# Designs tried in a protein design run: designed miniproteins, single chains, continued (5). Part 47

Each design is a single chain, and the fold is of that chain. pLDDT is the mean over its residues in the fold that is shown.

## One batch from the design tools (miniprotein)

Design m17619
Fold by ESMFold2-Fast:
Structure m17619 (fold): chain A 103 residues (1-103)
Amino acid sequence: SSEKLELIKQQAASATIKEFFNLLQGENLEIVTTQFLKDYPKIKLGSLNRGLQKLQELSKSSRLRDKPVTTLFYYALVTQQLSVPEKNAVAFLLDYLGVKDVP
C-alpha cells in the first residue's frame, strides 16, 4: 500500500547497510520494486535485482555494516563491481528511497 511504501522510504533514507538489506527483503522489497519500476519503466527488474544482490554480497564485510548505504554503493562503483544498467538501476532506486548524496 501507499502508506507502507512511505514508511519503507523513511526507514531506508537514513539506513545503515545492515538496516537497508534487512528492510529491503520479502514483501517490502516487492512493494518497493513494483512501484519503483512503474515510475521508472526504462529500468529492468533483472538489472535492479542483480545490482542489489552484488551490493548485498559486498556488504558481508562486518566493517561496513554500520556505514550508510551510499558508502557501499560508492565502494561498488570504485571497484567496478556493477555493469552500467546495474549502476543506473541502483542509483535511481537509492534516490527514489530518499537516500542523500547518491554518487
Scores: mean pLDDT 85

Design m17620
Fold by ESMFold2-Fast:
Structure m17620 (fold): chain A 93 residues (1-93)
Amino acid sequence: GLKEEVKKLLEELEKKAKEIKDEGTKKLVLTIVENAKKLLSVTDDEKIIKEVYNMIKDVINMIDTEDVSSLSTQLRLIGINLRLIGLLLDLEL
């Protein structure tokens, strides 16, 4: 199912994150992985799972195709992490 596909993407992203040379960017991407894993553990909502799927695919694409040290890419990664935190807070309230 979609949740299992997201889990596989998170395993791929975690491997890619460990190869990032910049420690700040590595920690940011690993935090995205952690927050996405937390979301998947607390919800079966297909709309939320699909949003997580799309966000993780976007992060993988950014790492593969962009300079992750660029301010633009870093701001977009921060935005994805903040969205994941927002979704987690909505589920805890």
Scores: mean pLDDT 87

Design m17621
Fold by ESMFold2-Fast:
Structure m17621 (fold): chain A 89 residues (1-89)
Amino acid sequence: SKKVLELLEEWKKKKTEPDSILEKTIERLAEKLGDYELAKELKEKFGLGDANTALQALELGALTYEEVLKSSLEELREAVIKKKIEKEK
């Protein structure tokens, strides 16, 4: 989408490492949410390394995007761990 392309161009200007896992995490988050601004807010709130944890929480259905935005990093990590354990047999 146009929003994803805009996110890619913005990240190409700001990133220090090409194809970093974090750049791909933000791209996937934007695609998953269909919302570039929300993906940007998550990156700015949690920082680079924690955006991946936010994406995992959304992909696992552990938290909604609104819950992710208001959650602390610790709450995100706990939600992901709990949901992974719950889904393991």
Scores: mean pLDDT 63

Design m17622
Fold by ESMFold2-Fast:
Structure m17622 (fold): chain A 80 residues (1-80)
Amino acid sequence: GAMAEKEREDARKKGIENLKKAREYLSQGKYDEAIKYADEAGEWFEKAGDREGVREATILRIAASLMKAGAEVEKELAKQ
């Protein structure tokens, strides 16, 4: 029905908003925040039935996790 369609559209909009925040935090090197917002985006896209959105959120989360690991390696090397 119209209400269920609107709820899916609202969920997709929340997914897009959270994905945008995740990208902004990632660009700032704020990896924990990027992971958090990517996870929230994925949950909203799942509720919206937006498989492409789930895919994009998942890829961003993986990228942020890898960049965080790289930053931790750099931090350990900088202790020399």
Scores: mean pLDDT 88

Design m17623
Fold by ESMFold2-Fast:
Structure m17623 (fold): chain A 68 residues (1-68)
Amino acid sequence: GSLGEMLNRRNELADEYKKKLLEEVPEVSEDEAYSRAYGVAMAKVLGDLDHAEKLFEEALEELKKEAE
């Protein structure tokens, strides 16, 4: 159903954003990258593209600071 499709899309997007975060900051753990990616994926699935972009930018900044 539509709910199941939305949940599948969220999981796919979370994996995709996790990969992107790990490509930019490979020193951080997969768990931290996934936690951040999940928030981005949820905003994206709900159609809030500006919020998703902001969350991704904040995740990159915070993870880069942690890797310092």
Scores: mean pLDDT 82

Design m17624
Fold by ESMFold2-Fast:
Structure m17624 (fold): chain A 70 residues (1-70)
Amino acid sequence: GAADARARAERALAAAREALASGDPVVQGNVLHELSRVSGLSRAEIRRALLEGDEALRERILAALEKHYA
């Protein structure tokens, strides 16, 4: 259901933030590529959303992930 899709999207976003904070370039590259593919946002916009607190871009990623998991 929609609640399950949202919960999965939030978990995926939290995991992505941890991956970007890890400093591993391979892990970072994989996460940025996948989120860009799902959301249509650039890698720079994804970094802004997850590391710089851009709430509008964060919500766009969540909406795209929620649709992907629905």
Scores: mean pLDDT 83

Design m17625
Fold by ESMFold2-Fast:
Structure m17625 (fold): chain A 105 residues (1-105)
Amino acid sequence: EKIGELISKIMILELELKRHPTPEIQAQLEKARKELNDLLSKDVDLYINSGKELLKQGKYEQAIKVYKAALEVDPSNKEALKGLAEAYRKLGKTDEAERVEKQLS
């Protein structure tokens, strides 16, 4: 799935940027994020469904990236907020999960 490929690329570039901060890596990361957002902005439901599939596969970090991208398009999307909170809890990021859950009420 192209969404999963783009998320993997973004995660790799984020790690590279942390170890070797250069304008070139930053530009590649921004381009990959834009491609993901452009793909997902045409159908937010495809983001939600992809995130749910990643959660089922135990790919919690990738699920977080997809749900965050969905929330950039639709900040109040309840399914994206629920999925993001679940992914954070699965990774033991309880504080982040609680902050997201507060947006549901």
Scores: mean pLDDT 80

Design m17626
Fold by ESMFold2-Fast:
Structure m17626 (fold): chain A 94 residues (1-94)
Amino acid sequence: MAALAARLRARAEELARRIAELPAEHLPELVAAEDEAIAEVAPLVQARDRAGLEELLARAERELEAARAAGDRLAEARAFIRRLTVEHGLALLE
């Protein structure tokens, strides 16, 4: 298996564990975060804008770090979804 595929699988497993720790009533916010991430990533993938995707990745990583520092589990899960979506977008440009 390619190293990228293994990394994306590990990210997906981490996200699944994070989601399992959240109350079910927060599922709509997680779905909204995925929809928002796809809306931001899809145009950049279509344009083959790697630099734009890398900027979004850096942003998602900063948001994840801030959420972890704050102990905000919901914000952390949302940031994980955004990062994973951007990483999938970058993989499509390979």
Scores: mean pLDDT 78

Design m17627
Fold by ESMFold2-Fast:
Structure m17627 (fold): chain A 79 residues (1-79)
Amino acid sequence: SSLSAAQTAQLEAFQRAMDARLVAGDLDGLRRVLAQIGDFAASQFPERAEEIRRNFAEMADRLAALSPEERAKLAELLR
């Protein structure tokens, strides 16, 4: 319970990092941030860790396939 503020801060840091990579068009950086988010989520739900990591890897592939226009629109929605 006392760790909720630290978990919230970590999620906010991940959201900022993801937005920055989307705005910059840094697809490799975006994949790295999504892998970090997946690892963090897997640590919260260890019984589903492999499924969570796979889902975030698939999300990274989908985001990498977006056009620059689609990435800009997504970054705006996340801000």
Scores: mean pLDDT 76

Design m17628
Fold by ESMFold2-Fast:
Structure m17628 (fold): chain A 66 residues (1-66)
Amino acid sequence: SMMDREKIEQKVEELIEEIRRYLATLPPEQAKLEINRLVSKLLSEVPDEYQDYFLDLLSRRLEELS
């Protein structure tokens, strides 16, 4: 795979920015649904060897956002 940890970190940062936008513009329940859909879609694009790393990093960043 050509994807490395640095690329995963960039994808997570881009995702967090998108999540912040949803949280600012949508009701909480709707924001949760859209966030879950977006996370699932992006996870499917991450190579298998990095999926756990991606999810771990995303979870930590989401906790900081909450």
Scores: mean pLDDT 80

Design m17629
Fold by ESMFold2-Fast:
Structure m17629 (fold): chain A 99 residues (1-99)
Amino acid sequence: MRERAERAVERLVELLRELYGLPEEEVEEARRALLEALEEGGGRLELVLAFTEEEKEKLEKAERAFREMEKEGLAEFEREETYSPVSGKTVSGLRFTLY
């Protein structure tokens, strides 16, 4: 169970590095924060990633990565519309649960 959760976090952190070009220091911080959130949630973590129309390529890349994680039994995901306070409008989102 823990090994699967750690693999899910590793895959998510790799995806975030690819999508946003995060430096190594921020990647390590994200990994730590996600693991802490998983412990707080009793081994379960739900996240939503939001993408604007300009980020269609990032959305497609993230969806592909989440489908691979779902096939490996690391996560569940679905596509949804979510409200972005930053842009003030509804945007495309991917909701996924690490387990």
Scores: mean pLDDT 75

Design m17630
Fold by ESMFold2-Fast:
Structure m17630 (fold): chain A 75 residues (1-75)
Amino acid sequence: SDEQQRLALAERIQLGLHRVAIEYELEEDYEKAQEARKKADKVLDMMREGASLDELKAFGKEFAEEYPWMKLPAA
């Protein structure tokens, strides 16, 4: 269902952003780590606000463009 796809995509994006934050923390780039964590929180806000699957796909595309070295993990 669209709802299951929406939940799975949101979980993948959040997990990816948390991994990005950890990588930046290991590099001692705490500003970029914090930006990644804020983006993860934004995904939670989008889900609470009833964001569509298309809106989450757009966010996932922005993630892939900004963090090309980080692949979205399986949920």
Scores: mean pLDDT 82

Design m17631
Fold by ESMFold2-Fast:
Order: sequence, then structure tokens, then C-alpha cells
Structure m17631 (fold): chain A 84 residues (1-84)
Amino acid sequence: SEIEKLVQEALEKMKEAGDDKEKVLEIANELAGKLSKLITDPKALAAIKRMLAEVQDMYAANAPVEEILKLAEERLKEVLELAK
């Protein structure tokens, strides 16, 4: 699936960004934009928006990058399940 490939590539890039929280947020924003063009299911679209909002909130709260990555990974798994 193109959606699964985009999610996997984005998560790999986020992990490679290491401590660069701004880069992790940038990757999350780019992924959300790409997925929103491919996904038509309203629940999956809502899950993408929720993931992005929660990542943005954690970034603003200066949460550890490991916590941001864990949240992004968990929410993106939900998106993949809903997009089937």
C-alpha cells in the first residue's frame, strides 16, 4: 500500500532526525498532508488530524523526542487500521 509505505518512510525519517524535534514535527506535517490527499475515510482523516495536533502539542510542551515519536507511531498505526 502507498499509505503504508509513506507512513513507514516518515517514521524512519523521524527516528533518523534524533533529537531534532523541529524536524520530527516537519516530517509529521508533510506526512499528514500527503495522507490527506490519499485517504477518503472520514475516521482515518480525523485520526490524521488528531495525530498532528497531539504531536504539535507535545512539541510546544517541550516533551522528550522519544515520547513524541512513540505517540506518532501509535497514532499512525491507528490511521493504517482505519484506512484499510
Scores: mean pLDDT 84

Design m17632
Fold by ESMFold2-Fast:
Structure m17632 (fold): chain A 80 residues (1-80)
Amino acid sequence: VEENLERLKEIVEKSDAPQELKDRAYEAIEKFKENPEDLKAAQEVARALSEVARHTKDPELAQEILRAAGEVLTEAAKKA
């Protein structure tokens, strides 16, 4: 779980999205890391990642970010 969240930060860092969107994604990831059973925190991570993906010009990287967002929601739903 913790290793997967660090990978999410690494994927976001590769994006050319504005730094403000990346910072929001990092903040959401850290908050979710402290409360991995919190569905609202998982939804905030997915939303922040989706915004980063929308502003990512590389289509392969954007798809990777969107896939990661889906995985966060799926894992949180399994623990709820």
Scores: mean pLDDT 79

Design m17633
Fold by ESMFold2-Fast:
Structure m17633 (fold): chain A 71 residues (1-71)
Amino acid sequence: ELLEEAQRAVERMTAAIAKYADDPEKVERLRQAAREVDELTKKYFDSGGKYKEELREAVRRAQALADELEA
């Protein structure tokens, strides 16, 4: 479910921020990804289900960022 995927993405960003706490550039990228997911989740609720595709893309980008930084 999309909302569960969004929650997992934010949790993963939070864990990655803690892991990379001494790297301000990585922390900022992860915080931006988490904010985008949170903002689109709010827009999704406020609009009664609009922005579903935007939210999916934000979740995918957040997961891809975490994968990239782990490499």
Scores: mean pLDDT 83

Design m17634
Fold by ESMFold2-Fast:
Structure m17634 (fold): chain A 80 residues (1-80)
Amino acid sequence: LSREEVRRLLLESAAEAGKAHPDASEEEAIRALAEILAERLGVPELAQRLVDLLTRQIAEGASGEETFEAAVDLALELAA
């Protein structure tokens, strides 16, 4: 599993989450994204870990770019 493949899957998962849950809150959208990505990678434990990571990044004032790269790193670690 390459970093480029994970980036693509993350972007596709975000698009699918937005399409499936158009009226979702930010928290609901983050959870939907995490669940879709975890399913696509076959790593169920990734869903809660990704929600926890994104919540922490937001609390720490991380940029969108920093948050995105941290999500990619987490997915690569757990899917390896």
Scores: mean pLDDT 80

Design m17635
Fold by ESMFold2-Fast:
Structure m17635 (fold): chain A 95 residues (1-95)
Amino acid sequence: SSYRVVLVYPSDADGQVLLSMVDGLRRVGGADIYGRAPTSTEPEDPEVLERFRRLLDRLPDGGVVIARSDGTIVHAEGVSPELVEEVRKLAREVR
């Protein structure tokens, strides 16, 4: 299935846990996935979500980038280095 992923997690998150979450999300079947990992009962700010969506729209089919909020790239697959750097910048800017 064609899917694209741009996810940001807390800076203290375990990298192995993050990868396990991505494997779980892949199994949900072909939907584009973007934003911050769900840790709150409140919805995300619409402007923040729109920034993630715009970046996701630039990914090729099957492109995956996962970052921590400190800008550490946990996983990158099928995405150019330039676009990975854009995700790193977004991760740092999103509070």
Scores: mean pLDDT 71

Design m17636
Fold by ESMFold2-Fast:
Structure m17636 (fold): chain A 76 residues (1-76)
Amino acid sequence: GEELIQKAAEALRAGDVDEARRYLEEAVRHLMEEQGLSEDEAFHLAVHRVAQLLSQDVSDRDSALRIGRLIARATR
């Protein structure tokens, strides 16, 4: 779970939004299976954790924009 969220954040920093999406989806599946969360609950939790990791780089506005796009695609 945690390692997949970290890989998603690293992919976003590298500019690979599609790879980040794949890691996020795998993290969601892991959270659903281990914690009994719904897909929607697991997805919001994983997205918030990725956002928290990237928010440590407050000076990096490009990373903030990329996470915003990931969240937007995820919540459609």
Scores: mean pLDDT 72

Design m17637
Fold by ESMFold2-Fast:
Structure m17637 (fold): chain A 94 residues (1-94)
Amino acid sequence: GLRPLSPAQQQAQIDTLKRAMDLAKRYNDGKASDQEKKELIELTTWILNTGDYLWQNYPEEVAEVLEAAAKAADDLNQPTLAFKFRMAAQDLRA
């Protein structure tokens, strides 16, 4: 179907991506707390499960968030989730 998300739905997804990007930047700068790492993982999981719009329109930003979230997942002893995020990021960059 050719029916896009409504502007309000698009903005809600973009706002979620922006929050995840802010957390990814804090992680990459070495400034993220364990709670911020957990929030990054939770938002990234939501993007991975919900995100046809974000994957199609913001693939590079989603890949950057996935890469940071994978490292955060390793820090929190979640290696299976870290692997899943890394594979998704590689797929988006291909």
Scores: mean pLDDT 85

Design m17638
Fold by ESMFold2-Fast:
Structure m17638 (fold): chain A 65 residues (1-65)
Amino acid sequence: SKVSALAALEILVTALEFEGLAERVMEDGKVKIVIKGSERGRREAEALEKLRETVTDYYHEIVVE
């Protein structure tokens, strides 16, 4: 469900932020996720994008540096 996808995305992004691999940026009331450029970062971005597709009204973009 959309609620489950949002919860999963927030938990995963928070874990990546704790490891210093990601940052949330607010843009026009929506969240952009910036992930540090690395092999792991690219892999994590691909996984997160599958969840983001179900919650586009809150998480609008994922970018790898």
Scores: mean pLDDT 81

Design m17639
Fold by ESMFold2-Fast:
Structure m17639 (fold): chain A 100 residues (1-100)
Amino acid sequence: SQSDQFTQIGQQTIQQSQSTMDNANDVIRRGRQQGNDTAINQGISLQSQSSSIITQVQQIYNDTFVNGRQTVDQGTQQMQGFSRRSQQLGDQVNQLNNSV
């Protein structure tokens, strides 16, 4: 169902974003050890953006299924947007991690 699809996308987006935050923390730690300010700053940015996605995904879930402030269609479109963004951030942190 569309509700099942929404829940799966949301859970995968949260898992991906958490993974990106963990990888960004590793980049920050190694960047500090190397004196690589660029890597530290990029890692902090990726961590912050991924944390924001988790918060927004939780809000979309609440507005769609708990509070009824938006339709499942509207929530699904927003969720797909954040899913794509979380994948992009995951790719960026992997590239950064491989360069540090």
Scores: mean pLDDT 88

Design m17640
Fold by ESMFold2-Fast:
Structure m17640 (fold): chain A 57 residues (1-57)
Amino acid sequence: MIPSTQQGLEDPQGFLDSSNPLFLAAGEEPLTELNGESSSRLTGIQLRQIGDSLPQA
């Protein structure tokens, strides 16, 4: 039951030490959060477009 937990401690720690590029990609979550982040980025872009039409009164 717990032996699987040990693998998590060994593998992720090893990855943290060696996987610089993997960590960078995972940190950016290009595919994992692409759907969610894409929506957020779209909101930012759309907000800027909407802001352009919105009178800065």
Scores: mean pLDDT 45

Design m17641
Fold by ESMFold2-Fast:
Parts: structure tokens; sequence; C-alpha cells
Structure m17641 (fold): chain A 70 residues (1-70)
């Protein structure tokens, strides 16, 4: 969950918009739990939606929630 959140924040900050936040969150979640593909996909989806709603910090918050839900 922590690497997913950090990835989402960095992706959004670097100007890759929702797509960057989502991809970075998937990569981060895969580092946290490589065996849990559902957590990685949820982290990416939630990060993208969060970044659109409130920028890097909201993207990071939502990525964490997505990764935790599995």
Amino acid sequence: AEYAAEGARQGAEKGFDANGAGLSAVIGASIDHPENIDAAMNAGTYASLGAVQGGPEKGAEMARKGAEKG
C-alpha cells in the first residue's frame, strides 16, 4: 500500500496526469505484493480517479485505499 501511494503521488507530480498516477500506483502495489494483481489494478484505478479529483495527494490517498481493498 505504501509504495502504491508514493508511486501515485510521484506520477501525478511529474505531469503524467491521471495515467501517470495510475501506472505508478500499479508498479508500487506490485512491489508491495507481487502476488496480488487485484490490489495492483485497484491501486491504479483509484489513483487515476483521485488524481483527477484532487491532484497528487488525492491520487496517493486513493491508491492506498485501492491497494488495501484488494
Scores: mean pLDDT 68

Design m17642
Fold by ESMFold2-Fast:
Parts: sequence; structure tokens; C-alpha cells
Structure m17642 (fold): chain A 64 residues (1-64)
Amino acid sequence: SEKELLEQAKQKALETAQGYIDVAKKAGGTGEVVQVDENTFKAVFELDGKKYEVVVDARYFLLT
């Protein structure tokens, strides 16, 4: 169903955002995943004194 596809897409989006944080932490940085809205996650992290934000929209995973 569309609901099941969206739930799977949200899980993929969360895993993608968490992947950025895991890589940053492994490189000696810090960070966290923030849920911006129902379908959108943000990976917020700091590495080598620079701050980064990566926006991950779950709806993108429905089209790819």
C-alpha cells in the first residue's frame, strides 16, 4: 500500500541521515538527526570546526 511504501521510505531517509552522523562521529566530529516534519529529516553535524546540514526528504525515496 502507499502507506507501507511511505513508512519504508521514512525508514530509508532516517537511515540515510543517521549514516551522515555516523561517518562524522567516526571522523572525530559530533552530530545528531533532527526530524523537521512528518516526511523530512536533517543530519546536523560538526567536523573540523565546520557545521553542516543535510536535508533528507523521505518522499525522494518513493521516486528512486
Scores: mean pLDDT 84

Design m17643
Fold by ESMFold2-Fast:
Structure m17643 (fold): chain A 62 residues (1-62)
Amino acid sequence: EKKKEEEIEKIAKEHLEILHETQGVPKTEENLEKAKKGIKEQIEEGIASLEQFKKYLEDVKK
């Protein structure tokens, strides 16, 4: 579970960087916490998996 939380945090940070560059979302701790919660909720509800988020980030980097 600890490693899962670390993976979610890393994904949330990279996602927030993308949102900051594309949509001007501020890179604040509050926005990071919100991104982490959103990602965690989507995984828990089965809307998306951790692997799907990783793929999304790789696709956006290209």
Scores: mean pLDDT 74

Design m17644
Fold by ESMFold2-Fast:
Structure m17644 (fold): chain A 125 residues (1-125)
Amino acid sequence: MKEEALKIIDDYVSALKKTIETRKNEDYDKMISLFREFLELAKKMPQEDRDEVATYAVKQLSELAKKGIELASKISQEEAEIVAKFYLRLLKGLVAVAPSVLPLVEKLMEEWSKYVPNIEKIANE
């Protein structure tokens, strides 16, 4: 289960990168399917394993989020807010299954605030 969850996160990150490059609905659907599969699997795992796989997921997503938000901010503040909201929704899902990752998410929000001044407002939506 834990090894399977880690593999789903790796597959999700790959699908997310492909979706960013292609912008195809098929790639987006695969990405969403993988994240849903991860959340369903995580609910069946012991809390210690959920904490570990969610921590791994936050770390993998953090690099993509930072790059995506920075690039979007060069286009417009509105684009940066859209990208930040997307990643915050993913991170909220991870916090729901593993509350222990909340401090990591808060640190990411602080880092993103230089590109997205409204990050705290977006996070509360």
Scores: mean pLDDT 83

Design m17645
Fold by ESMFold2-Fast:
Structure m17645 (fold): chain A 109 residues (1-109)
Amino acid sequence: SLEEEKELKEKIEKIINSKAPLEVKLLALTYLIYKKGYKEKVSSEELIKKIKDSIYKYFGVELDDDTLNKYLAFAKGLYLELSIDEISELTGLSKGTVSRLRKEVLKLL
């Protein structure tokens, strides 16, 4: 709906204007696109493309496939409310890094 599009735009603007580290902003954007794509039943391939395109559009950053897969795994873990241990296993990030990133990303959402 127009209201859902407006809410998404406002959340993206909040992320862009935040003083958070770039990695946290990219993860927050990835989560928003993941959540929308999951609700709309978008294929995994199309979802990865939408995430890549959005990151480039808003931040001018081109992520490699390994980083994209890591960000997608983090977004999935956050969306499914998985434990820090489970997100650590899915992403390959340390538990300390996952704990920090989860707290920082949630502040932007």
Scores: mean pLDDT 87

Design m17646
Fold by ESMFold2-Fast:
Structure m17646 (fold): chain A 64 residues (1-64)
Amino acid sequence: GPAEEGKKAAEALLAKGYPPEEAERAGTASASAQNDEKARKAAEAAINGPDGKTAARLATEAAV
């Protein structure tokens, strides 16, 4: 579900060395998505982001 996708995104970004605050924002955006499909797209966008700020922004955009 969305919570699992959010956790996956946050952990992946932390593993890449992105700032914890930005990793948490990306994870929260994915976890807050309306459905599983949007949550997965948000997590994928975050994980493929080139930096923490971009990852958080892309996750937020994909979650809606």
Scores: mean pLDDT 83

Design m17647
Fold by ESMFold2-Fast:
Structure m17647 (fold): chain A 69 residues (1-69)
Amino acid sequence: MEKEIREKREKALELLGEGFENAADKEKTKELFLKALELLLEVDKEVAERFAKTIKETLGYEDLVEYVK
């Protein structure tokens, strides 16, 4: 149980990292971030909210913070 939650969180983090590395393609980056946050919302709402805030502060995707509200 906890192992699956941990692995989903790790995969979400990797998707977030890929999004930051592909920041030149805004559409792809947003889709990667949305998928990562969707996974995080299923396993840890608090972590999802923190990462949405981080994405907003780093890349300005403010709508993602509203998505996880």
Scores: mean pLDDT 73

Design m17648
Fold by ESMFold2-Fast:
Structure m17648 (fold): chain A 79 residues (1-79)
Amino acid sequence: AAALSPAAQAALRRVLQAVARAAEAAASEPTEEAAALKAAELIARELEALLAKETDPEARALLEEALAQAREAAELARA
């Protein structure tokens, strides 16, 4: 089985925490589209900050993939 490095596991926990916080913050938005956009933008902002300080290659790869998905979600919510 592919095991994540300790740094990658910490990054995964931070991604999940960012998603949970963003979902809670976005819950007050008046539409599903507005909620989805706000959540995606909040996640992307936090992941960009985490990626800027990360040096572990597995953690960076995980954060880059999560950030790409958050950016795609924001783009779809704007459409």
Scores: mean pLDDT 83

Design m17649
Fold by ESMFold2-Fast:
Structure m17649 (fold): chain A 82 residues (1-82)
Amino acid sequence: DEAVLEASFERVWAHLDVDGDGVTTRAELREVLERELGRVPSDTEVDAWLAAWDVDGDGVVTRAELRAVHREAFAAARKARS
């Protein structure tokens, strides 16, 4: 439902947008991955995550881009026959 979608998105966004500027940069993503992996991530690992979410290839993931991807994933899950 929409409440679950919004809660899930806010949790993911809060984790990525460490400084609260409404934009996730490569540096911010690297910091998040470092915490998750317990080590400094490689450039390849950071690039793989950026490629998954950076729809327009500008090297920056905006709140709108991440929300769109997250919403699409939920819409696809809802449309899948159970």
Scores: mean pLDDT 63

Design m17650
Fold by ESMFold2-Fast:
Structure m17650 (fold): chain A 89 residues (1-89)
Amino acid sequence: DPEIEAIFAKGKDGKLDKEQFKELLDLVKKKYGLSDETVEKLLELFDELADEDGKLNFKQFLKLLEKAKEIGVSKEAVDAVKNAFRKTL
């Protein structure tokens, strides 16, 4: 997914900040459908997994994607995000 890939391409040092994560969620919501409740849960999960700089590293982001399936994100959306992430990093 070229649009999702573009979000990860803005990242440096293999970390995702809160603004990039929100941009990613907005895009996933538009393309794959995502409830406002699921978006809120994903933002909470980001805050729980983020490091002391408020950023998500490679390992933490993969854990978030795994948990995303449990809180209502479709397999199609998660697979699209994983594929874009693998191509960019």
Scores: mean pLDDT 79

Design m17651
Fold by ESMFold2-Fast:
Structure m17651 (fold): chain A 74 residues (1-74)
Amino acid sequence: SRAERAYAVGFVAGGVLAGEPERLEALLAEAREEAAKASPEDRAAIEAAIRGLREGAAAGLSPEEAMALLRELQ
């Protein structure tokens, strides 16, 4: 689904940004702002992406791991 894809993309982005907390924080702030302004349908996907970002950042991903996950999403 759209939310599942949004979560997966968020997870990869969060994992890659695990070493850059200022960039991760800025992206999370922007995503929260967009969620507040979004339709209910789009908000669900944005909230899934935010959850992905946080969980990905907690896990961390190497560039190789990130590329492998992105290939699965194609």
Scores: mean pLDDT 83

Design m17652
Fold by ESMFold2-Fast:
Structure m17652 (fold): chain A 81 residues (1-81)
Amino acid sequence: SELEKEILKLVSEIMELVRREAPELEAEVFTLLTQAIDAIRAGRLDEAIAHLEEVRELARRHGLEETVKLVDELIELVRKL
């Protein structure tokens, strides 16, 4: 679906940004985003949002304003599924 393509694009953009600006967070963010994708595929959207909220909090605590914005956009797309 178009929404699924947009979700995967945002996940990719978040990972690229984290690798560039906060490489020390890459492994933790990758794990949380993978868990979110797995939850989306299983139809567990509330669990997916919970994992994305954890990514948002990590990004916020580390001052990654653009990453927070992309995660907020991703959460909005997941809510539309």
Scores: mean pLDDT 89

Design m17653
Fold by ESMFold2-Fast:
Structure m17653 (fold): chain A 98 residues (1-98)
Amino acid sequence: MIDEIREMFKVISEAAEKYGLTLTSAFFAGLSELSDEALKLLLESKVDDLEEFFRKLKKLVDIAKNGSKEEFVQALLELADWLNDEILRNLVEKDLAK
């Protein structure tokens, strides 16, 4: 699961970069570079339902590969809201405010 989550973060980062979402891309790139220990601690502290988180990441990866920019942005905002992550939400919103 941890290696799969890391790979999903890389895919999300690359899709964000492709769409010009530079802050969002850097955020997910940073997450993908965390050690296994650091990533486990982050997930334990931030994610109450790891299985649901994994499902949401898989959906976001599928949209990153096969969907539109609009669908990808919407999925990112939905993930941020579900996590109650103000940092991710603010980064996505700032990337859109061009």
Scores: mean pLDDT 83

